Designed miniproteins, single chains. Designs and how they scored, part 94

Each design is a single chain, and the fold is of that chain. pLDDT is the mean over its residues in the fold that is shown.

## One batch from the design tools (miniprotein)

Design m3477
Fold by ESMFold2-Fast:
Structure m3477 (fold): chain A 85 residues (1-85)
Amino acid sequence: TAEENLKALKEKAEEAEKAGDYAKAAELYGTIASGLAYQGKYEEALEYLDKAEEAARKAEEAGDEEEAKRILEGVEKLREEIEKA
């Protein structure tokens, strides 16, 4: 189910953060936010976009600059879509 998939993604994102893999955590938080937005859960989607942005900034500090930039661009686009909805 969508809820089971979302739970699995949240667990993977937490594991990635704990391992210090911020690029992976940011990508997973972005995927969670997209899924929530698709379900019309915009408030929760924005919370996960905030998590994705924070993780992406940590990834940038760790040297994953190009990957962090791509994630931050995706976050901005999804924020704009939610605000226009």
Scores: mean pLDDT 85

Design m3478
Fold by ESMFold2-Fast:
Structure m3478 (fold): chain A 119 residues (1-119)
Amino acid sequence: SLLTPEEVLRLAEELREAIRNKDLERVKRLIEELLELRESGELGVALAQLSDEERLELQEAIFEAGKFFEENGDIEEAIKAYKLAATLISDSLIEESSLKERFQKIKDEALKKVEELKK
């Protein structure tokens, strides 16, 4: 089945809930699901149908998951989440957006985190 825009927003909400509950296993599974949806191209198609504000909600949730993994000492999972946050929104969507400074700030911070956490 094709991923719906509503399912993308649900995934962002579930990520935030799992982080609030400190449910490491659930945060890991949700990030793995998002990575699989990205590799299939389904996530990109769904993101094209979202508003800039909704795209930002998902990008922020994924970035928060990266911080949560880092704080828990799960460095490999933190790197995966930060890479996903940095590359989630295509450069063309960022450039055309009224929220481009916010997207770019998260991208830059996520890339910096990846560089800092790599040995």
Scores: mean pLDDT 88

Design m3479
Fold by ESMFold2-Fast:
Structure m3479 (fold): chain A 58 residues (1-58)
Amino acid sequence: HMETIKLSDELKEEFIKKANELYEEAVKNGWSDEEIDNRFKELMQEAKKKAEEEERLK
C-alpha cells in the first residue's frame, strides 16, 4: 500500500531506482510477496523521512 508523500523530483528518481533494485533482488532470491511488501514499506518510510526534512528546510 502506498502513502501520499510529497517528494522532490530527485527523491522520486532515487525511490524508483531503489524500488527497481529491490524487485531485482526479490526475483533473484525468491522472496515472497509479503517479504517484498515489507521491504517496500521500509523504503517508503525512508523516503517520507527525507521528504519531511526537505519541507523543514524550506
Scores: mean pLDDT 73

Design m3480
Fold by ESMFold2-Fast:
Structure m3480 (fold): chain A 66 residues (1-66)
Amino acid sequence: SAAGERNREAGIAAAKAGDGAAGATASHEMALLGDKENAERAARAVEEAGGPKSAIDTARRAALLA
């Protein structure tokens, strides 16, 4: 849905601003939709923002699930 897509993009933006948990959630939601490319982008945003290891690991696992 358009609302779901907006929420996922907001999660990626939040990750870039330092909210690793929001980025990990966005990656997981994109993976559930089979959107591997955007799930990987969300995971990369968490890593690049220097999020805590737990958030980075969670986002990476979600991207691999896609």
Scores: mean pLDDT 72

Design m3481
Fold by ESMFold2-Fast:
Structure m3481 (fold): chain A 75 residues (1-75)
Amino acid sequence: ALQVLLDTKTVEELQTLVSNLKPEELSVEELQLLLDALVKNKHAKSLKLPLQALSGNPKSTKEKLQLIDDAIAQL
């Protein structure tokens, strides 16, 4: 369901979504599902810069930052 919803979005909408994402407000499981869906998206490579900005969020736990870094490595 999540991947299908993300597939309906434009590149600009996905970049805005990632830029506005607050990993600290998501569970580890929710963040993993979202990141998995984003890296499988047709526009995944266009999300590298927004995801790199997200990996610098000081409010995120070490586990959540690692998930973001792992997602970036898959792009």
Scores: mean pLDDT 80

Design m3482
Fold by ESMFold2-Fast:
Structure m3482 (fold): chain A 66 residues (1-66)
Amino acid sequence: KEYRVTLSGSVETQIGIVLRMIGDPNVEVEPLGENEYRVTLSGSPEEQERIIEEMRSDPNVEVEEL
């Protein structure tokens, strides 16, 4: 499933979020613009739900389903 992810906050906060995303083998990240990324999730439905819930719980992350 594909999502648009928009990041906010400090440069350090944004870098930390991106590094966590690219470190997960079930997450593929493609830059769409400044602070915007296309995120493609793989793996089990339960794992995909967990990843999305974690992202949505972060006030510096906005997630839109594509």
Scores: mean pLDDT 79

Design m3483
Fold by ESMFold2-Fast:
Structure m3483 (fold): chain A 77 residues (1-77)
Amino acid sequence: RSASELTEEERKKAEEYYELGKKYFEEGDYEMAVVYYSLAIELDPAYADAWLNMGEALDKLGRTEEAAELYAKAKAL
């Protein structure tokens, strides 16, 4: 857990990565969706929706065990 405050620029960038991840997810490119959700999480580790959607993308890729870990992380936030 981090006590560091996100800048508005970092928060907006995390949201941009999250939106790109959603776009790729909707297009069926789950591998690229995972990449962009991961980038959002790197900027904002408390971004519960990014953890949740990354888990869903991993589940679509058949990486169910990894998806379960991300779902647990999202629920803990």
Scores: mean pLDDT 82

Design m3484
Fold by ESMFold2-Fast:
Structure m3484 (fold): chain A 68 residues (1-68)
Amino acid sequence: SREEEQAQAMIETARLLARLLRATGDPAREALADELESLVRQYEAGRVSFEEFRARFSELFERALALP
């Protein structure tokens, strides 16, 4: 479904972003990577809805872009 395709794309983006953030060695970026990976695990475990996953992913993505 469209929702499943969008969820998979966001999961792949979150995992890629988490790897890039960890590669910096910066503690603030590593903490954000942990939050992204935790969000993906919660969604895959069915603990958050697609709507909640999308909203929280967008928030974390914006926080990553705002880091100095």
Scores: mean pLDDT 87

Design m3485
Fold by ESMFold2-Fast:
Structure m3485 (fold): chain A 95 residues (1-95)
Amino acid sequence: SPEVEKLLEEARRILDELHKKSQELDTAIKNKDFEKVKELIDEMKQLVERAREIISKLREATKDDPELGAEIMRFNVHLLAIEGEIFAAEKILEK
């Protein structure tokens, strides 16, 4: 459906943005730029929350579409990895 396609496009855009911010986060940690690390954590958390909302809306559409279901599962795996990176970065800030 057109609504599902728009949600998928938004989810893909958010994952691309999260990937770019993850790379910036790694660079900021390496450079000990803790102000930038804090800013990136806050931005990434907001993007993860938005991605989770989109995935929740898409779940009902996956019952009769195994390909869409597989893509949603891949989104969940990527979000879990990003949440792990955020957690690790927050631990660095506690130091």
Scores: mean pLDDT 85

Design m3486
Fold by ESMFold2-Fast:
Structure m3486 (fold): chain A 80 residues (1-80)
Amino acid sequence: SQKRVEELEKRLEEAIKNKDAEKVLEVLEEALKLAKEEGASESTLKAGEESIELARKMLVDGLSEEELHEEFKKRLEAEK
């Protein structure tokens, strides 16, 4: 389990360096699945699902880095 987390972290770092949105999504989905198997809290799982949804919008809907940044900003504003 720990070894798998380490491998997922490495894959995520590589995907981010390569700016490969599809690879980032794959790693995030696999990490969410692992978190569910390990019994992570509902709040952690929800945060993971929301992160995947934002990444999917970047890939599927063609959101630019600027649009993605604005969505994160909007979410921070909503928390206030």
Scores: mean pLDDT 66

Design m3487
Fold by ESMFold2-Fast:
Structure m3487 (fold): chain A 96 residues (1-96)
Amino acid sequence: GIMERAEKLLKRLDEIIERAEKLGDKATVRVAQQMKDTLVKLVEQGKLTEEHVKRFEQAVEALERALEAFEKGDISTAIGHILRAIGEVLDVELSS
């Protein structure tokens, strides 16, 4: 269900934050923290939708790809994935 998927997303975001902090990737930490804050607010307000969950799943996947690129030293690719994640989060905020 939507709530189970939200709980899995929160866990993945916490893992992303921990990995990004260890790498010194402050941009990914900031984006992931903002996503976590937005997701928590939507859950607490009972406003979380199926479409919101899909957008967050796409954004989380993009941040995970950004970390993989950053770990390989491919900063340009990492930035591209971070920008995609920001776009997905913006779509959620504009639909709320």
Scores: mean pLDDT 85

Design m3488
Fold by ESMFold2-Fast:
Structure m3488 (fold): chain A 71 residues (1-71)
Amino acid sequence: AEEAVRAAEHVLRQNPENASAYVALGIAYLDLGEYEKAIEYFRKALEIDPSNETARRVLEEAERKLQEKKA
């Protein structure tokens, strides 16, 4: 999970507008239980590519998990 974060951050240093890298970063934070950070990165991916179905799907999952954690 931490290794995936580093890999995605490296890609974003080369290309800051890479929606797939933001999705990967969000998934890595989701795996770490950092749901609020995951949501932020999935939203960034959707700002770059609003048609990214994977980003929408994992955003819904992260929001659901965050609600469960707060409840």
Scores: mean pLDDT 79

Design m3489
Fold by ESMFold2-Fast:
Structure m3489 (fold): chain A 70 residues (1-70)
Amino acid sequence: GKEEIRKKLLELIGRILALIGEIFDLELELKKAKEEGDEEKVKELEEKIKELEKEREKLLEEMDKLESQF
């Protein structure tokens, strides 16, 4: 029953937390790249951060859908 939805929610929470950690690390690298004036590295890191933020948003939407079924 609802136990399977709960398991899925916990898995999604774990994945979201992992993405938050990855984004945080990339934001620290981005700050360093900006301070060093490495424009190519800044663009690369900003694109990677945007992709991970999109993935996080998708997982949050999936979590909201599961909660509506709970």
Scores: mean pLDDT 84

Design m3490
Fold by ESMFold2-Fast:
Structure m3490 (fold): chain A 61 residues (1-61)
Amino acid sequence: NVKKAEEYEKKGDQALAAGDYATAGQYYVKAGLEYRKAGDEEKADELFQKAHDAFQKAAGA
């Protein structure tokens, strides 16, 4: 369901804007998994990359 993926991506973007990098990463992972279920592999990979970047910021790396 693309709508659910879009909702998670939006929540990730909101958390990122608030500086909550760990929460942003978690939502981006959820968005990526929902895009993968919808058959959008390119979008899923994009969200997983956003999650990776957010988690790196959360870890102070």
Scores: mean pLDDT 85

Design m3491
Fold by ESMFold2-Fast:
Structure m3491 (fold): chain A 75 residues (1-75)
Amino acid sequence: SAEEQEKGIKLIKEQIEETKKRLKEYKEENVPESDIKTALDNRKSSIVLVAKKYNVPQEVVDEALAEIEKLLKEA
């Protein structure tokens, strides 16, 4: 339904914002790149699961995953 999709989109956006905050923390804590990559891969998996649960359009999912990839390259 439209309500479920809207909820899923909001949750995915919140996960992206949380990822940005965590990356800042990882940099401040000098976390190894391999651990940061693992954390971002886990976040991408979480986004995919949320998208499946709430029937989020694939275009929104692709955009969110691309944003996580961009954040990884900037780390």
Scores: mean pLDDT 84

Design m3492
Fold by ESMFold2-Fast:
Structure m3492 (fold): chain A 72 residues (1-72)
Amino acid sequence: SMRAAINRAASAAAEASPGLLAVEFRVEGSHVRVRVYAETREEGERAGEAARETLLADPGVSSVEVELGAPP
Protein backbone atom coordinates (compact mmCIF):
# COMPACT_ATOMS: atom_id res chain seq x y z
CA SER A 1 0.00 0.00 0.00
CA MET A 2 1.05 3.63 -0.39
CA ARG A 3 1.07 4.08 3.40
CA ALA A 4 3.47 1.14 3.78
CA ALA A 5 5.72 2.51 1.02
CA ILE A 6 5.85 5.92 2.74
CA ASN A 7 6.61 4.31 6.13
CA ARG A 8 9.47 2.32 4.56
CA ALA A 9 10.78 5.45 2.79
CA ALA A 10 10.74 7.47 6.04
CA SER A 11 12.69 4.70 7.81
CA ALA A 12 15.19 4.46 4.93
CA ALA A 13 15.76 8.24 4.99
CA ALA A 14 16.39 8.21 8.76
CA GLU A 15 18.82 5.28 8.45
CA ALA A 16 20.71 6.98 5.60
CA SER A 17 21.15 10.28 7.45
CA PRO A 18 21.74 10.71 11.20
CA GLY A 19 21.36 14.47 10.61
CA LEU A 20 17.82 14.13 9.24
CA LEU A 21 15.56 16.63 11.03
CA ALA A 22 12.26 15.97 9.25
CA VAL A 23 10.81 14.47 6.09
CA GLU A 24 7.42 15.30 4.54
CA PHE A 25 5.48 13.29 1.96
CA ARG A 26 2.77 14.58 -0.37
CA VAL A 27 0.90 11.98 -2.41
CA GLU A 28 -0.90 12.83 -5.67
CA GLY A 29 -2.18 9.58 -7.16
CA SER A 30 0.96 7.53 -7.90
CA HIS A 31 3.25 10.60 -7.71
CA VAL A 32 5.06 11.29 -4.43
CA ARG A 33 6.72 14.57 -3.48
CA VAL A 34 9.35 14.34 -0.73
CA ARG A 35 10.65 17.36 1.18
CA VAL A 36 13.74 16.71 3.30
CA TYR A 37 15.07 18.85 6.16
CA ALA A 38 18.58 17.97 7.36
CA GLU A 39 21.52 19.54 9.17
CA THR A 40 23.63 19.57 5.98
CA ARG A 41 23.00 19.43 2.24
CA GLU A 42 24.91 16.14 1.96
CA GLU A 43 22.75 14.51 4.65
CA GLY A 44 19.62 15.84 2.96
CA GLU A 45 20.74 14.43 -0.39
CA ARG A 46 21.46 11.00 1.16
CA ALA A 47 18.09 10.93 2.94
CA GLY A 48 16.25 12.08 -0.19
CA GLU A 49 17.92 9.46 -2.38
CA ALA A 50 17.13 6.67 0.11
CA ALA A 51 13.48 7.78 0.18
CA ARG A 52 13.33 7.97 -3.64
CA GLU A 53 14.81 4.48 -4.10
CA THR A 54 12.44 2.99 -1.53
CA LEU A 55 9.34 4.65 -3.00
CA LEU A 56 10.17 3.73 -6.62
CA ALA A 57 10.53 0.07 -5.59
CA ASP A 58 6.78 0.08 -4.81
CA PRO A 59 4.51 -0.76 -7.80
CA GLY A 60 2.01 1.88 -6.63
CA VAL A 61 4.57 4.66 -7.14
CA SER A 62 5.23 5.89 -10.69
CA SER A 63 7.31 9.01 -9.95
CA VAL A 64 9.08 10.79 -7.10
CA GLU A 65 10.25 14.38 -6.69
CA VAL A 66 12.73 15.23 -3.93
CA GLU A 67 13.24 18.76 -2.62
CA LEU A 68 15.61 19.94 0.08
CA GLY A 69 13.95 22.24 2.61
CA ALA A 70 15.53 25.35 4.07
CA PRO A 71 18.38 24.64 6.53
CA PRO A 72 17.55 25.11 10.25
Scores: mean pLDDT 83

Design m3493
Fold by ESMFold2-Fast:
Structure m3493 (fold): chain A 73 residues (1-73)
Amino acid sequence: MVEEALAAIDAGDYETARRLAKQIADELGIKPEGETPLERIRYIAKQFQEKLGLPARDASLLAHEYLAAVEEE
């Protein structure tokens, strides 16, 4: 799932990336925390780094797609 989400981001398939990022976060019990979108991205990226062992770049990319999936504005 994580590899599929990162591959979708690399391919520009953001619909698939967002769906998978949400699934990953939901399975890990990750919820957005922070008053601003930037703070929520940083929190989620840190959780992905710690729980999935992802490098900072990949964790940040996945966090952006997750937040986009849950905060569709």
Scores: mean pLDDT 81

Design m3494
Fold by ESMFold2-Fast:
Structure m3494 (fold): chain A 90 residues (1-90)
Amino acid sequence: MEARELLEKGREYQRQGDFDSAIDYYQQAAQLGTGKIKADALTNLARVYLELGDYDKAIEYAQQALDIDPRNSRAAMILLEASNKLREKR
């Protein structure tokens, strides 16, 4: 299965609320993908972890996405949201 197909399957499971399956597919898409597809997969991983309350992982994946695609506004917003949530817990 190509990285793009894995990314699309991850999005389908995320829409269904199956975050465990979404994470598995997004991780596979990030491992096999390069460039924009990898950045999109990492951005979607960051979003899922943000929704699950794992702010450290959300920050990690959002930063990795921005290293690949510095203009990824979705990844930048997730990084900001997760960083703010992490600071609120201290």
Scores: mean pLDDT 87

Design m3495
Fold by ESMFold2-Fast:
Structure m3495 (fold): chain A 72 residues (1-72)
Amino acid sequence: MKRVAREVAMRLLAVAARFLGELLPEKREKAEEAARLAEKAAEYLRKGDFELAEKYAEEASKLINEVDAELL
């Protein structure tokens, strides 16, 4: 169950990142990259590679935080 929950969370993170890119066209490239990294994290979670999944999830979160910081 935890693996499925994390996959769903990563997919939601990707959707949120793409939505931020639509709200901030100037940051669209960062938002799209964050979405791609979140999708990769979900894929590695599905494969059971938790180390790579965590790495990509952290990178996605950093990019999303950078986009959010520009809003504040």
Scores: mean pLDDT 72

Design m3496
Fold by ESMFold2-Fast:
Parts: structure tokens; C-alpha cells; sequence
Structure m3496 (fold): chain A 56 residues (1-56)
């Protein structure tokens, strides 16, 4: 129960950190930058949906 919630929170935090690294490492003019960020944001949204289900 609580362990799963904490695991999801940690994974979401990790993905947000990865987005910040992508923004730092890739130029704003690089199309891969926006594609990677969008993919990571989509994954975060899915994890947040699962987290919300566990909290309800």
C-alpha cells in the first residue's frame, strides 16, 4: 500500500529530474529535446493517474 505509493512518487521525481537534465544537455533548437520531454511528461501523467487511484 504505502510502499507502492512511495515507489511511484520516487519514479515521478526521477522522471522530472530527467526532464531537467534533457533541458540542460540538449539545445532548445534540437527537435529531439521536445520529443524526449513530451515522452517523459506522458509517462509522468500515467504514473500520476496510478498514484491517484491508490490514494482513493
Amino acid sequence: KEKKIKALEKEIEGLRHLIEEVRRMLDESDPERQELIAALEEEIAKLEEELNKLKS
Scores: mean pLDDT 80

Design m3497
Fold by ESMFold2-Fast:
Structure m3497 (fold): chain A 95 residues (1-95)
Amino acid sequence: MTPEELIERIEKASPEEIYQLLVDIMRELAARSTDPELQARLQALIDAFREAYENGDKDALFDAATGLLEVAQAHASPETVRVIALAARKLLKEF
């Protein structure tokens, strides 16, 4: 899927679909990494994101999204960072 196709899907996506997309991106980043510390941090972010979403905790969701964006800025392409930032903003606005 191209970054442009992902952006269009995010703009039309439900909060649940955006949540699942962000979890899938975190899992993909962990799977591509050979760094155990980064894999552990991504797993902790997935767990925090899931707990925040299931509990309706918008502040915890914002903190987890910020942590994901920081990891993405250090370890992902600029295009992936843009997708994550857009998805996180939309999820937080509609949550």
Scores: mean pLDDT 79

Design m3498
Fold by ESMFold2-Fast:
Structure m3498 (fold): chain A 81 residues (1-81)
Amino acid sequence: IKLLLNAAELNEQLGDYKGAAKAYSEAAKLYEKLGQLEEAIKAYEKAAELYEKADAPKKLILDAESRAGVLALKIAVEKVT
């Protein structure tokens, strides 16, 4: 995961927003598999932001945003119940 986050940061610094968004999305999927839901949410939110900045298809932006939203709701319900 750290290598994906480092690659995402480097791509962002180089102006490759689409590449950075893809790397954050992959990192988010790995965080989700590891049960690190808070980190997954942040990575999906960052991916959505960068996809929007790259003028990527709306599907990619919506997919990232919806995954972050579902995970945030899951955490909120789990902590309250």
Scores: mean pLDDT 76

Design m3499
Fold by ESMFold2-Fast:
Structure m3499 (fold): chain A 85 residues (1-85)
Amino acid sequence: MKQEEIDRLYRIARAALGTVFTERNDPEALAQALAELDRIKQKGIEDGNVEKARTELERLAERYGAKDIYESGLKVEDVLRAERA
């Protein structure tokens, strides 16, 4: 379902942001990034547009320097999906 895919993308992006901000030791910036992440998730679920949600989550990860970690998380999920198919 579209909501399940958006939830998956959200979890991957949230983990990437958490990793970056743990290294930066900046809880205020992390809180702001997570608030933006939650808004993107909600909007994506409301619109039912997985591709738009994916693009906005990628842009958020890039703005906060988490793009590489986010892309790595996506690759891991794709491998796990392929092994179950």
Scores: mean pLDDT 75

Design m3500
Fold by ESMFold2-Fast:
Structure m3500 (fold): chain A 107 residues (1-107)
Amino acid sequence: MREEAREAAERAEEAARRAEEAAAKGDAREAARAAMEAANAADRAAEAGDKEAAARAAEAANRAAKAAAEAAKKGTGEDAARAAGAAVAAAGAAVYAARKAGAELPK
């Protein structure tokens, strides 16, 4: 695995963890921020051309999208709207990274 691809996947996984923690606390603003970081990291992993890193990043971005969507559902106002937008962005990044991983992971 390329170092750049691995670092991007690790960053996506860390951001997903922060998004899940923020959603559990009802922090829609932090969940949105973390989900956007996961989306950006997943895009970088996908572009790096390493299938394993792209697969890891796809799963992380998908987890971040679910966390941001949960925070949006429980939140109100502008923070909830931002979390909903971040969930869509992270879900899109997850799809892109999964396609770069070949969509059929041997798991």
Scores: mean pLDDT 83

Design m3501
Fold by ESMFold2-Fast:
Structure m3501 (fold): chain A 56 residues (1-56)
Amino acid sequence: MEELLKQAYDLVKKLLEEGYSPKEAFEKAREDLTKSGVHPGVAAQIAGEAVARLLE
């Protein structure tokens, strides 16, 4: 669980540094988690948490 959040956090951070918007970074992180076998609802929650932590 914590490993998935770190994965999403690192991906979102990289995407934001590359000039993607928070929404685009969220969508890409959600898709990455879903491709890794995470349930879509859980993937959305984890990706949203990662974005929220980076915008604090």
Scores: mean pLDDT 81

Design m3502
Fold by ESMFold2-Fast:
Structure m3502 (fold): chain A 74 residues (1-74)
Amino acid sequence: STMDQARAQNDALVDQLIAEGVEKKLSKDEILQRLTAGVQALADQLGLSPEQRKRLARETASKAQDRYDEIQKS
């Protein structure tokens, strides 16, 4: 499904941008801004509906928080 494709690509994007942001010592806010831009670009590319975009954005925010916290503890 389109949402399964979006989630798979989004998971890879979250992993990449958080790892890069932590390596570069960016603030959490800067990392989240980059993630927001990337998720919007992905949603545009895949032609997601407004409801699908909102869902993907919420899922991204949750995953980004969890992954950022895990890296900070490691």
Scores: mean pLDDT 81

Design m3503
Fold by ESMFold2-Fast:
Structure m3503 (fold): chain A 66 residues (1-66)
Amino acid sequence: MAEREQRIADLVAERDKLTEEARKLFQENATVTADGAVEVSPETRKKLKEIGDRIIDIDEELDALR
């Protein structure tokens, strides 16, 4: 019981941290073009994808534990 609850708590905390980090990365590295489109560098897109992939993995683990 304790290990399952601890893992859920850790995964939720990691997910929240990753979501905040993704938001900061987007805010700090996004540029607005003249026509209002938002552009992000390829390196930033890769980092955002890695964060997104980790969040998906966390969500799958949380679903399995619930």
Scores: mean pLDDT 78

Design m3504
Fold by ESMFold2-Fast:
Structure m3504 (fold): chain A 116 residues (1-116)
Amino acid sequence: SAAAETIQRLLLLNLALELGSDLTVEQLRAALEEMVREGEAAAALGADGALAFGKAARELLERLDEPELQAELAALAERMRTPEGRAAVEAEIAALVDRLGATGDEQAATLAAVAR
């Protein structure tokens, strides 16, 4: 769905901001595995909305071996090397959060907060 794709992109960009130019497949994999675990734990405590978060993280994790995603990670790592590149990533995150908000999905704010 468009919402699921937006959530996956939002997670990837927030992780790129966190990891910076050191964004590697191994570091991203570890972060996504942690996010899946956190999402599942939150869902088990009755936070059903956390299922969307955990699902998006799991889907992104499954895609890490895809050449297209690996090329995108390399491009993001390069963008994180400059202040202009970092600002562009932050602007894209803001636009994606606005897009998720327009769908009525309150999990957009939770995903942005947890990914930070």
Scores: mean pLDDT 73

Design m3505
Fold by ESMFold2-Fast:
Structure m3505 (fold): chain A 95 residues (1-95)
Amino acid sequence: MAALREQLAADVERIGDRLAKIAEENGKTDLAERIRQLTEEAVKALRDGNYEEAIEALDRLMDLAVEFGKESKNELDVAVELIALATLRAVLRSL
């Protein structure tokens, strides 16, 4: 059970890091910081077993990614990460 939480936390960290790098590459440093903050909130909630809080943080992260995707030349890369986040959210909802 702890192994599943750590795997989900690692997956969220990896996705968040990729989204933050895309934001930085587009000159959106403030957006990258917000992505990192929400990623850390989701990871902490997952490690603490607070799945409801993790889902809320993921929802906020997804909202930021949707707005960012509309404004960036990397719309497809952002869409791939959004699909990954939606999949993780569905897994958390099934627990």
Scores: mean pLDDT 81

Design m3506
Fold by ESMFold2-Fast:
Structure m3506 (fold): chain A 71 residues (1-71)
Amino acid sequence: AEELREKAEKLRQAIEALKNGDYETALSIVEEVLSPEQVAALKDLIDTSKEHAIRALELIRRYLEEKVAAL
């Protein structure tokens, strides 16, 4: 439960960094939470659409929050 909550909080921080245009901080944070494949996919999304990258992180965060609420 605590681990999922911590990951959700880190994703919230990464989303905030992306919204502020701080891609370096956002990528550093997601590397701690997401797999290398997910990080690569996120980098591709950032290159094509910042809005899509933010939405993808928000969906992952929501999934983690729902898992915490179910515990």
Scores: mean pLDDT 78

Design m3507
Fold by ESMFold2-Fast:
Structure m3507 (fold): chain A 81 residues (1-81)
Amino acid sequence: KEELEKKIKEIEEKIKELKKKIEELKKKLKELLEKLKTAEGEEILKLIGEILRIIGEILDLEKELKRLEEELKKLKEELEK
């Protein structure tokens, strides 16, 4: 049980870190979307490029978050035994 508790804490910490990173990226995405409203010419393409990159990063982090959340649920179920 002690080893399971340690593993649970490690995963919980990683989940917290991922959630913070996702929140930071979402804030950057909002800032870029606001800039896009007033952008002209070549700046539009540059901002779209950054927006797409950030969306990709968010999606990757959300997939990892889901994986860790599923692992955490399984470990908590195992701890009940």
Scores: mean pLDDT 83

Design m3508
Fold by ESMFold2-Fast:
Structure m3508 (fold): chain A 76 residues (1-76)
Amino acid sequence: AEEEIKKLEEEIKELERKIEEMKREIKELEEELKKETDAAKYAGLAIRIVGYRFEIELYKRKIEELKKKIEELREK
């Protein structure tokens, strides 16, 4: 049980690290977006930002599922 909890905690840490990396990419893309005057390039940057935000939400959901599994293991 404790070893399984430790593995889930490590998986959560990896997902949190990936979320922070994607947040940095969004910040860089948002700075590029502020300077972009070409409509096609602007649209491309905007789509990329939306894509990263979607990935972050998927990883957040996975983290919540892993946290629920940890709580279930602690209750047994």
Scores: mean pLDDT 84

Design m3509
Fold by ESMFold2-Fast:
Structure m3509 (fold): chain A 65 residues (1-65)
Amino acid sequence: DIDEAVMELAAAVLSTVTGEEIEVRLENGKFVVYMKLKDKEKAEEIKKEMERFAKELGYELEFVE
């Protein structure tokens, strides 16, 4: 619950700051990040930030564009 809420907040903040669509779901014990990016150059920055949070919480992360 708390870990999922932290990741959802991180996705919401990054969506607001970057102007891109970012959604996170907890699926089978890992976080799946759904990104609908207009500017693909932002993908690396977004992935780095999401990976940092997931690793701190002890979760595996998958990205879907």
Scores: mean pLDDT 79

Design m3510
Fold by ESMFold2-Fast:
Structure m3510 (fold): chain A 69 residues (1-69)
Amino acid sequence: SFSEEQKKKILKLIAEILKLIGDIIELEKELKKTKDPEKKEKLKKEIKELEEKIKKLKEELDKIDEEAK
């Protein structure tokens, strides 16, 4: 089972992931409304950067899970 310290880290990581997902949803809405190709590419890059941040946070969760086994 997870330690109390590990549980706190997991909850913080989940909260950060949920916040970033919310930010991506808002950027996706902006992307759908945007007709300018240059602005579309900028929004796509911002979404990709947030997706990479989520990936790193998920890898951190996986590391905590491995350490608990």
Scores: mean pLDDT 85

Design m3511
Fold by ESMFold2-Fast:
Structure m3511 (fold): chain A 89 residues (1-89)
Amino acid sequence: MTPLEKLLEAAKKIAEIATDPSVSKEQALNEFKKILEQLKKEGVISDEDYQEALKRLEEIATLPDDEFRDALLRFVSELLQKAIEKLKA
């Protein structure tokens, strides 16, 4: 798979997790961290981007469930934009 395909697959998984009411906040955070680590390992995001993303997840973790869900979806959208720009370079 191309890096873009892997990124899109990761985004779909996060969206599924964020919209599934049976998935706990803790489970969603753990899955997102795994996805970020994979993207870093594949060179889609840098080590610096990875650390910044982890810090943002800590901030998102303090939000109520509804805001948490929306924040995760916005965050994955931001990651997609940054990764696409870097893949084009």
Scores: mean pLDDT 76

Design m3512
Fold by ESMFold2-Fast:
Formats: sequence, structure tokens, C-alpha cells
Structure m3512 (fold): chain A 56 residues (1-56)
Amino acid sequence: SAEELRRQMERRLEEEIERARALAKKYNMSDEELELHIEAIRFQLEAQLKAELARL
């Protein structure tokens, strides 16, 4: 269902944010750089969810 897809996207977003935070710590990223990275991830997943929902 569309609701399951949204929940899957939310879980993926959380996982990718956690991964981004871990990478930022490993590579000594600034907080500003991390924020930009998270914003990009959010927009990318939102676009993907929209495309997947359109296929239903």
C-alpha cells in the first residue's frame, strides 16, 4: 500500500541519515557540510518515493 511505501521511505531516510552522520564523523566533516548532505538525501528519497507512488 501507499502507507507501507511511506513507512519504508521514512525508515530508509533514518538509515541514510545515520550513515551520513557516521561518515561525517569518520571523514571529519563540518556540521554545515553534514546538513547539506542530509538535505540532499532527503530530497533524493522524496523524489524516489514520488516516482514509486506514481507507478502504483
Scores: mean pLDDT 83

